# Designed miniproteins, single chains, part 114

Each design is a single chain, and the fold is of that chain. pLDDT is the mean over its residues in the fold that is shown.

## One batch from the design tools (miniprotein)

Design m3976
Fold by ESMFold2-Fast:
Structure m3976 (fold): chain A 77 residues (1-77)
Amino acid sequence: MAKQLIEALQAQDADAFEKLVKQLVPQTQAPLESYQFLAQNGKKLTAGDLDRVAELINAGQGEEAFDYIGKTIASLS
């Protein structure tokens, strides 16, 4: 899961990113535009940011991983 999500962000693949987020956080009600925005800006995430995302996913904190991606990209926008 973590590797696939990171690969989707690096590829700026919104469809893959949305599918993977919905597997990690099935209850998420984020609109399509949010997944598109995050994926389009996924390359702004540093190696350290991606390591943190992987740590959160591996710890079973999928919602926190998604929130981390959103907050980090928002701070860089």
Scores: mean pLDDT 82

Design m3977
Fold by ESMFold2-Fast:
Structure m3977 (fold): chain A 101 residues (1-101)
Amino acid sequence: SMAVEGGEEAAEGGRLAALAAETPEQAAAGAGGAIAGAGGESMAELGERSGNKWLMAQGGKSAEAGGEAARAGAERAGSEEGKREGERGRELGRKGAKEAA
């Protein structure tokens, strides 16, 4: 689903942002995006397996937030790949949340 894929992309974007980080604060921001993305993926997957649309929507929202954090963090850290993954995670998470609601 788009919410699950969004969470996965957001997590990867956050990971890449953290790896490219030049400061501890940038690394923490990337890690935060990765955690929100991974959480979103897990919630969306659990929602799909249990038929819980609310969990699917929350997973998508977490992926959207994580993707935006990853995109912004990667942009500041100079990771073009992390920025692209974060942006994709944000877009897929947003669409997945809207479709589940």
Scores: mean pLDDT 88

Design m3978
Fold by ESMFold2-Fast:
Structure m3978 (fold): chain A 79 residues (1-79)
Amino acid sequence: MAEEKAREYVIKRIAEVTGIDPEVIKELLRNKDWETLEELEKKAIEKMGLEGVAELQAKALEILGKDAEAAMKKFLESL
């Protein structure tokens, strides 16, 4: 599904930026380790900067399709 592809893209990008294996990030998501995930997100944002974050979000929204903006905002607010 488009949501899974967008999630995989975001995970891979965070992994590349932070140097963490994407499978480790997927394991943290399966275990609902939100505390560790929030720390990884902060590190990724710091390394990517505002332009990199905007590019990541734009690409994820493109993968999710036309109703993606509301879904993405709700998803990020629920983390």
Scores: mean pLDDT 71

Design m3979
Fold by ESMFold2-Fast:
Order: sequence, then C-alpha cells, then structure tokens
Structure m3979 (fold): chain A 73 residues (1-73)
Amino acid sequence: MVSEEVLEAAALETGAVAMAVTAKKNPSEEEIEELTRLKEELEARLAAETDPEVKALLQAAIDALEEAIEASK
C-alpha cells in the first residue's frame, strides 16, 4: 500500500512537471518566480526526506522545474 507521503510526493511531482511543460512557452516573470519558489520548497523537503521513493519523486520534480526555469532564459 502506498503511504500518504509517497502519494503527496507523486502529486507534487505531477504538478511540477505540468507547470514545467506549460512554462516552456514564454513564461512570465511571475510564473518563473512560482517555479523557483516551488523548486525551493521541494529542495527543502528532499533534504529532510528519508524515504527513497519519495526522494526519487521529489528529485524528478526539482529536475523538471530546473529545466523549465533554465529554458526561460
């Protein structure tokens, strides 16, 4: 059975990837700030996380957001 923490991490990963895909087409400054803030929140959670499955999902979300932010430059 999937834990609540894994489900939350999966939801965050899915949301981050969706935002990253949307942002690739000329994101506004406000959208870049939102992506950056979400990335920082996920990085903070990753640093405190001990579950390897949750860590993998958080890392994937961070990578997707980082690619979207970089693509906007």
Scores: mean pLDDT 70

Design m3980
Fold by ESMFold2-Fast:
Structure m3980 (fold): chain A 67 residues (1-67)
Amino acid sequence: KTVAKKVKMTAEDITVELAKSTETPAGQRQLAAASGLSTSAVSKIVNDPNMTAEGRAGAIAELVLKK
């Protein structure tokens, strides 16, 4: 209940963390752990040169929703 509402507030925080943390491999690993995704999944999205920062945030959100 309360935890789920706080997690929804993290949606904008994920976009901010993507812009900040994904600049380094260590930040990518921390983002993967926080999102419950594998580092490989996050790295694949972050290293896609055809994606914008917003597109990467959306792709990560979709993976979280699928699992």
Scores: mean pLDDT 60

Design m3981
Fold by ESMFold2-Fast:
Order: C-alpha cells, then sequence, then structure tokens
Structure m3981 (fold): chain A 62 residues (1-62)
C-alpha cells in the first residue's frame, strides 16, 4: 500500500528511494514534495533533513 511504502522509507532511510519507487502513488507524492522543498530553499534558504522530508511524504499519503 502507499502508506506502507512511505512508512518503510522512513524506518529505513538508507533504502528510502527503493521503497518510494515501489509504489507509483507514493513516488508521485514524493516528487511533488521534493519540488516544493527545493522552491522553499531557494526563497528562504531553509533546509529540511531527509528524515523531515520522509515524514512529510508519509503524512501526505495518509
Amino acid sequence: SPEEAAKKALEDPENAYSYLRSNPEVRKIAEEIDREMARRYLETGEKISRKEFLEKVLEKVK
């Protein structure tokens, strides 16, 4: 399921991309969030951690 794939990515961040790509719905959501984070960094200089990124993906999949 999308939620399970996102949860596994958060629990095992070293293999996160493999889990995110295992489900097309989760991959699409991750790409959308990544784009927004990149825009925010360019506008404010604020960086978020890989953990925060993965938590945001899980939240949006729920």
Scores: mean pLDDT 79

Design m3982
Fold by ESMFold2-Fast:
Structure m3982 (fold): chain A 87 residues (1-87)
Amino acid sequence: MVCNIIKQVIELLKEGKLDEAVKLLEQALNITFEDPYDIVEISQALYKLVNNSDAPLDLKNTIKNYLESGDPVGALKIILENSDSIC
């Protein structure tokens, strides 16, 4: 179930459907975004789903390192580029 949600969010983000991606993240995590266009909140929310998935530990650690270094754009890029590795 989590894998299907992650894949849907990634595809929506790739298509530029940011509003739909954020709504799906809000439903999946039972949260409300303060700013639907905040890349920090989007990358952190998506990381929470990826961290709860069967994704490789190396991928999870790479995403976490980007977020902890204050690079939410880098974190999002890694998630999008490695979507095939996130089941």
Scores: mean pLDDT 79

Design m3983
Fold by ESMFold2-Fast:
Structure m3983 (fold): chain A 85 residues (1-85)
Amino acid sequence: MEKGKENLSKIIKKRADEVRAQAEEIRKKYSDNEEVQKLVDEALEHVDRALEYAEKGDVKTAGIHLLEAQRLLEEAQKKAEEYKK
């Protein structure tokens, strides 16, 4: 039983889709900012790895890659906002 165990792969896939959508939005919005583009590309690579590990049943490693992807997107947004100052 326990909801977490039954939904782990589903949660990972859902989070990966959300992270990818945000990454693509940031990439298009700040296409002129090379630092932001690099961070977004790295985040998308982590999303791909998270999905690969989730399909292989390694949910812990998949979760780590999703956390890194989200952290990289947060850094990308901070870098993008700094250009306005």
Scores: mean pLDDT 79

Design m3984
Fold by ESMFold2-Fast:
Structure m3984 (fold): chain A 68 residues (1-68)
Amino acid sequence: HMDEQEEQFVAEITRILQQAQNTDDPAEQQALIAQLEEIERQAKEAGDDITAGIAALSAAVLKTVLAK
């Protein structure tokens, strides 16, 4: 369900993705991927499957881009 906390998680995910796009440093991008994986874990523990899914997909996309 839509909650203020869910909106905050989505905002954090968006910020992380924007930072990843604005950096050419692979080490920084790997750290941002780790942050997305941590958000996924926290969302799952909170029972927020939708936000966990968004975080997981975002991390997978960044991993694919970096694996190029």
Scores: mean pLDDT 78

Design m3985
Fold by ESMFold2-Fast:
Structure m3985 (fold): chain A 90 residues (1-90)
Amino acid sequence: SHTVTLVLTAPDAESAALAAERLRAVADGLLAEGVITDYTVEADLATGRVTVTLTAADEAAAREAAEILRRVAEALRAAGVITGFEVRVE
């Protein structure tokens, strides 16, 4: 299995909660489509840090999931919801 991790930083608790909600919706969609097999979303509202971990069955699915997460995070950053992010594939 392959793991995709997205870590992002939001400027406040409201923005962190919004980012976590959006990312749960994205992960639910990927799970329903069979791109991923499992996921977790952890939001630390005190620090504004949100961590998303996705599990994919193969490398191609992991790359697809990572690209989708990166695009969503870029859109959140452009909208001012988050200040920064990092995506890793393992």
Scores: mean pLDDT 88

Design m3986
Fold by ESMFold2-Fast:
Structure m3986 (fold): chain A 85 residues (1-85)
Amino acid sequence: SEIEKKKEEINKLMFEIARAISNLLQAHLAGDESAKKRYVAELKKLIDELKKQLNENSEVLSDFEKQSIKSTIDLGEAAIKNAEK
């Protein structure tokens, strides 16, 4: 169904955000400023897309799913703030 496809799309975005956070942490520990900037940009784009999906699909998402999405966004934003110090 279209709803199941949207939920799969959201789950993929959450997975990609987790991966980008991991990549950003690795770049930070390696002192790779070029990689850090690239992963911050990618992570910002993924967070914006996840925020859009949360807004557009709000009526079909459970409160638990919405909270999980918000937690993923918060974690990504925290990773960006830490990297931009």
Scores: mean pLDDT 88

Design m3987
Fold by ESMFold2-Fast:
Structure m3987 (fold): chain A 96 residues (1-96)
Amino acid sequence: MREAEELVRRAEELVDEAIELYKKGTREDLERAAELFRRAAELYEEAYRLAPSWELAMQAASTYLNLAWVLRKLGREEEAAEAEARAAALAAEAEA
């Protein structure tokens, strides 16, 4: 599906940018990285809803886990737990 492919491409670009910001490691860079990982995870999840596959569910789940990791470095524990719960739900759905 071309729409799902476009969402995946956009999500991948956001993940690459988020990783570069994470490597810089300033508070502002980490906050921006969290925003980009969140948007990327949402795009992967949207792609998964349009074209369900184990691979897309796992891409969404792993991106939510990356978001959770960055949020923990920022001390945003409740938001990190929410991201982890969403990752777990997507992984469980894909294994069904």
Scores: mean pLDDT 87

Design m3988
Fold by ESMFold2-Fast:
Structure m3988 (fold): chain A 79 residues (1-79)
Amino acid sequence: MSPEQKYQMGLSAAKVALEYVKQGNYDDAARNARMAATLLEESGLPEGKEKAELLRQAAKEAEQGNGKKAIELLQKALE
């Protein structure tokens, strides 16, 4: 998988995580946010590390039931 492919898959996983948070499915949201973070970090692209950190924080917020904060972090990571 190329760096660009990992990056795009990471963004796709982050979008899936956002939809799960909107549905109140915080466990699936956290899993998808962590998968997104790993893919973005492993991409090696400059933005990937920053977005991965936001996504790891979003996963923690989702696991704590903080849906609003998780959405804010996921949306920021997807910019």
Scores: mean pLDDT 86

Design m3989
Fold by ESMFold2-Fast:
Structure m3989 (fold): chain A 100 residues (1-100)
Amino acid sequence: SEAKEFEEEVKEQVLELADKLVELAKSDPSISEEDKKKLEEMAEEIRKMIEEGEDAVEVIDKMIELLEYFLEVAPEEYKPLIEKWIENLKILKKKLEEIL
């Protein structure tokens, strides 16, 4: 179904964003090693959820949790971008809830 295809596309986008975020965090010397490990652990949890076939809505919720954690530890310059990513994911969640 078109809804299933959209869910799969959303899961792929979330996974790509999580991987990109972890790489960005690891490259930033202002982020602590403890916070880098937490972000990596949260990203691995998202990968596991996708591999286990969890709903796209639950995957988005976990990604929002990761982004909210990143917002707490990230340099001020990244905060507007992170807030925009959270807003975009909330919009995607609403679209999924309307289709499912």
Scores: mean pLDDT 86

Design m3990
Fold by ESMFold2-Fast:
Structure m3990 (fold): chain A 80 residues (1-80)
Amino acid sequence: MSPGELLPREELERLVMEILDELPVPPDASIREKLEKFEEIVKKEIEKLREEGDYESVEVMEGVYEPLLRMARELVEKEE
């Protein structure tokens, strides 16, 4: 089961908020700084998989994290 495929919007928002709260950033970091850290982590992991030639895992990562990143960006825009 992939959480990003069939979750309603409210569950995606909850999952994204939980991910942002657990990021390795200072607890006083803004929601925007948390988003930037999340995007950096995802980008670095995808780039690593590309360098290793694991294109199937790249497609899986992009498919899973694109909805989560889109939701995270929307949540940041609402907080600004």
Scores: mean pLDDT 76

Design m3991
Fold by ESMFold2-Fast:
Structure m3991 (fold): chain A 70 residues (1-70)
Amino acid sequence: SSTQEALAAGRQMVAEVRRAALESRERMRQKLLELAAFAAQHPEIAAEVRALMEEEMRRLVEEQVRARRA
């Protein structure tokens, strides 16, 4: 249960980073630091949190590239 709770919190933090990235770079940086601190405290989910973060950032870049072409 503890690991599942930590993973759920990690997913919410990744979603917050994505939302912050759409608002400002400063806010995104703050949320990235919070996520990094959380992952350091939960090594059992660190790899999955990293994979979620990489996927969300990749999608965000693709969305921004498409928006610039439109």
Scores: mean pLDDT 77

Design m3992
Fold by ESMFold2-Fast:
Structure m3992 (fold): chain A 85 residues (1-85)
Amino acid sequence: VDKELAEYVAERLGVEVEDPTSDEGLQAIADKLRELGAPADLTGLDVKSLLTFLKNLAIPPERVVDFLERLGTPWGRALAAALRA
């Protein structure tokens, strides 16, 4: 996982961890997303896969934000807010 991207997402979601790329840090991000309406079985590995996918897309932030907002889910909107800059 890209450290800068993981730190950015954790900071925007209000997740305070020493290393957001660690298993513990990724799990803390997953826990926060579950509070915001993500599936109860969401894990840190799922978050790792999602962050890797988003980095590999290399698309403008506004396109990712629009996609996540269109999902209409609380977790999608929270992640969209984290990526908006």
Scores: mean pLDDT 70

Design m3993
Fold by ESMFold2-Fast:
Structure m3993 (fold): chain A 93 residues (1-93)
Amino acid sequence: DEIKKFREEIRKFAASFTAQMISLTGDLSQAQTRAEQEALLQQQADLYAQASAEYQKFAEEAKKLGDEKTAKLLQQTADNLQALSQRLREQAA
């Protein structure tokens, strides 16, 4: 059941990514200095870039499994995460 394992891997990754983002968002809301804010925004940008790369790999795997619909959704997620990463890097500068 390769498809079931694949879906579970996506679910586990999404849960881990979401937990890390919630933690960083909490830290950012409490940041007292510009330097702390910029460092946290850079960490968020790095996490979004990492998540984008991982979702792009998932999109390619979905294509290999013949699931074109899931592949499109995963690729859109990767593209959106990359755009968010770029925006956060610009905000951190």
Scores: mean pLDDT 86

Design m3994
Fold by ESMFold2-Fast:
Structure m3994 (fold): chain A 94 residues (1-94)
Amino acid sequence: MEKKRKEEEEKKIEELAKELVELAKKAEKIGNDPSNPEFQELHRQLTAPAAWLAEVQEKLAAGVELSEETLEEAKQTLEALRKASEELEKEKAK
């Protein structure tokens, strides 16, 4: 039962990590506007977490079992990236 639960969580994190890596690429296009330094700062804040999530996703795809602590950190990082991406899209709409 617990093993199935962990596998489902890992799969969900892998899917979310892929989605947020794509959102980070989208944020990079917005952050390349030199007329808006706030977008550049937000993009800079997204870069390191997105890179770490890409590594987590790669390990999950390779079948590496991650610790519960790492999975929790991944979930928190995914949530932070999601909010940051929403802020970038909101600012672009203005």
Scores: mean pLDDT 65

Design m3995
Fold by ESMFold2-Fast:
Structure m3995 (fold): chain A 100 residues (1-100)
Amino acid sequence: MKTVHIELDVRGLSYEEARELAKEAAKEALEAVLEGAEKIVLTIRADSEELAYAAAGAFLEELEKGLEENGYEVRVVDSKVETLADGTVVQTIVLEVSKK
């Protein structure tokens, strides 16, 4: 199974900026899926859990739309949130992609 790793650092960004960055990353993830990737590991670094969730939501919405338009479906197989000693929030989401 080919895996693509997407890393987003949204620390210091506004919600709007974080969502835009996440949408661009989702387009890159879609291209990787069209090239044969079946698993996506998304890692988000954020100043807050709310900012991480905003970025994750924008990424998933854009990715799901692009995948559906290409005859794919996506499933979240794992989701983890951790707060580091410096206050950085790290969210890791593992996605599996399959042809409909």
Scores: mean pLDDT 87

Design m3996
Fold by ESMFold2-Fast:
Structure m3996 (fold): chain A 91 residues (1-91)
Amino acid sequence: SEASELFKQAVQHLNQLDVDGALENLEKAFSLLSDAEKRALLGTFVNLVEERFDQLTDEQAQKLLDFLEEKAKELNLTDIDEQLERLRSKL
């Protein structure tokens, strides 16, 4: 699907440490998804961010966490709250 291709692009940008490109493609993917699908994808993306977290600058990490925290709040996705708090505590 178009959303799957956009998510793939978001992951590719994240792997290149291009946070702006990752977030742009993730937002585009989210615009095509239901809230349930957004919650599932957000959980997957947070795990991928955690894998790359120590490679990010503090500014990049803060930008990613701000976005992820905002989206989790919008989607009422509390399952990742402890994971996001733990990542933020490293800054």
Scores: mean pLDDT 89

Design m3997
Fold by ESMFold2-Fast:
Structure m3997 (fold): chain A 61 residues (1-61)
Amino acid sequence: SSELEAQLQALRDEALARLAAAGIDPSRPYSELSPEEQATDRAIFDETAARAMALLEAAAR
């Protein structure tokens, strides 16, 4: 569980770092982001969510 928790936290930290590197302010409403910023936000979210789900599924089996 500690290893899984560390891996999930690392994924969260990586996602936040990628958003910051892209200049995306998480306090701004998503609808006010540019199309390019929205696409970047969605891609980071989708990738992070998929990786997190894979880790959770592996830990459950």
Scores: mean pLDDT 82

Design m3998
Fold by ESMFold2-Fast:
Structure m3998 (fold): chain A 68 residues (1-68)
Amino acid sequence: SVERALQAVPGLTPEQARALVEYLREKGIDPEDPAAVREFLRSATVEELMKIPGLTEEQARALQAAAR
């Protein structure tokens, strides 16, 4: 699942992974669509990803790198 994949990011907690999934839903992105999630992460800036509650700058950068 997307939540499980996000938990592979260094230091990412289950709560932070859930916050990211909820953020994706709010933006109209299906969190169970890997292609849509990947496209969002690829296009998002570190600043945009840091709008996700509890996410650090290091984790935001790791998410961008993982979407590559």
Scores: mean pLDDT 74

Design m3999
Fold by ESMFold2-Fast:
Structure m3999 (fold): chain A 73 residues (1-73)
Amino acid sequence: ADEEALRRALEAAARVAELYAKHRATLSPEQQARVLAALARAEAEMAAHLAAKDYEGALAAAEATLAEIEAIL
């Protein structure tokens, strides 16, 4: 169960990285600022959850970040 949550969290994080890489050159300054702010929050939240071995919380944070970035792009 925890392994599956961690795997999905890592997949969501990889998808975020792919979206950012794909759109980086075409982002407006406002879009870039919003994406970078979302990534900074996600890094802090995921680090806290992973340190606590809360893989479901890490997954939720990763999925919320992916949705936020998709909404910005």
Scores: mean pLDDT 80

Design m4000
Fold by ESMFold2-Fast:
Structure m4000 (fold): chain A 72 residues (1-72)
Amino acid sequence: SLLEAASDEINRATGGLGSGRSREGGLAAVEGVYEKGATTEEGYKAGVDEVEKHDYISGSALFSAIAKGDEK
Protein backbone atom coordinates (compact mmCIF):
# COMPACT_ATOMS: atom_id res chain seq x y z
CA SER A 1 0.00 0.00 0.00
CA LEU A 2 1.02 3.64 -0.29
CA LEU A 3 1.18 3.93 3.52
CA GLU A 4 3.49 0.91 3.76
CA ALA A 5 5.71 2.27 0.97
CA ALA A 6 5.79 5.70 2.66
CA SER A 7 6.70 4.12 6.01
CA ASP A 8 9.52 2.14 4.38
CA GLU A 9 10.90 5.23 2.61
CA ILE A 10 10.75 7.43 5.73
CA ASN A 11 12.42 4.69 7.78
CA ARG A 12 15.19 4.48 5.16
CA ALA A 13 15.57 8.27 4.75
CA THR A 14 15.55 9.09 8.49
CA GLY A 15 17.48 6.04 9.73
CA GLY A 16 14.47 4.87 11.73
CA LEU A 17 11.03 6.08 12.77
CA GLY A 18 12.45 7.13 16.16
CA SER A 19 15.27 9.19 14.66
CA GLY A 20 14.98 12.96 14.42
CA ARG A 21 15.96 15.11 11.47
CA SER A 22 16.45 18.82 10.95
CA ARG A 23 13.81 20.74 8.98
CA GLU A 24 15.97 20.35 5.85
CA GLY A 25 16.34 16.60 6.44
CA GLY A 26 12.60 16.29 7.04
CA LEU A 27 11.85 18.10 3.78
CA ALA A 28 14.26 15.81 1.91
CA ALA A 29 12.50 12.76 3.38
CA VAL A 30 9.06 14.07 2.28
CA GLU A 31 10.44 14.76 -1.23
CA GLY A 32 11.86 11.22 -1.39
CA VAL A 33 8.51 9.69 -0.41
CA TYR A 34 6.71 11.78 -3.06
CA GLU A 35 9.31 11.05 -5.80
CA LYS A 36 8.90 7.30 -5.22
CA GLY A 37 5.13 7.64 -5.57
CA ALA A 38 4.66 6.49 -1.97
CA THR A 39 2.25 9.32 -1.09
CA THR A 40 -0.45 11.48 -2.65
CA GLU A 41 -0.23 15.23 -3.29
CA GLU A 42 -2.26 15.71 -0.09
CA GLY A 43 0.18 13.53 1.87
CA TYR A 44 3.13 15.48 0.45
CA LYS A 45 1.57 18.82 1.46
CA ALA A 46 0.73 17.52 4.95
CA GLY A 47 4.30 16.28 5.39
CA VAL A 48 5.78 19.62 4.29
CA ASP A 49 3.42 21.53 6.61
CA GLU A 50 4.38 19.33 9.59
CA VAL A 51 8.13 19.69 8.92
CA GLU A 52 7.75 23.50 8.71
CA LYS A 53 6.29 23.55 12.26
CA HIS A 54 9.42 21.97 13.80
CA ASP A 55 13.17 22.58 13.96
CA TYR A 56 13.55 18.79 14.28
CA ILE A 57 11.05 16.09 13.41
CA SER A 58 11.01 12.36 14.12
CA GLY A 59 10.37 9.85 11.35
CA SER A 60 7.27 8.62 13.19
CA ALA A 61 5.81 12.16 13.40
CA LEU A 62 6.55 12.71 9.71
CA PHE A 63 4.97 9.37 8.73
CA SER A 64 1.87 10.18 10.81
CA ALA A 65 1.47 13.58 9.09
CA ILE A 66 1.85 12.08 5.59
CA ALA A 67 -0.58 9.25 6.40
CA LYS A 68 -3.21 11.71 7.70
CA GLY A 69 -2.79 13.81 4.55
CA ASP A 70 -3.34 10.74 2.38
CA GLU A 71 -6.74 10.20 4.11
CA LYS A 72 -8.08 13.56 2.82
Scores: mean pLDDT 70

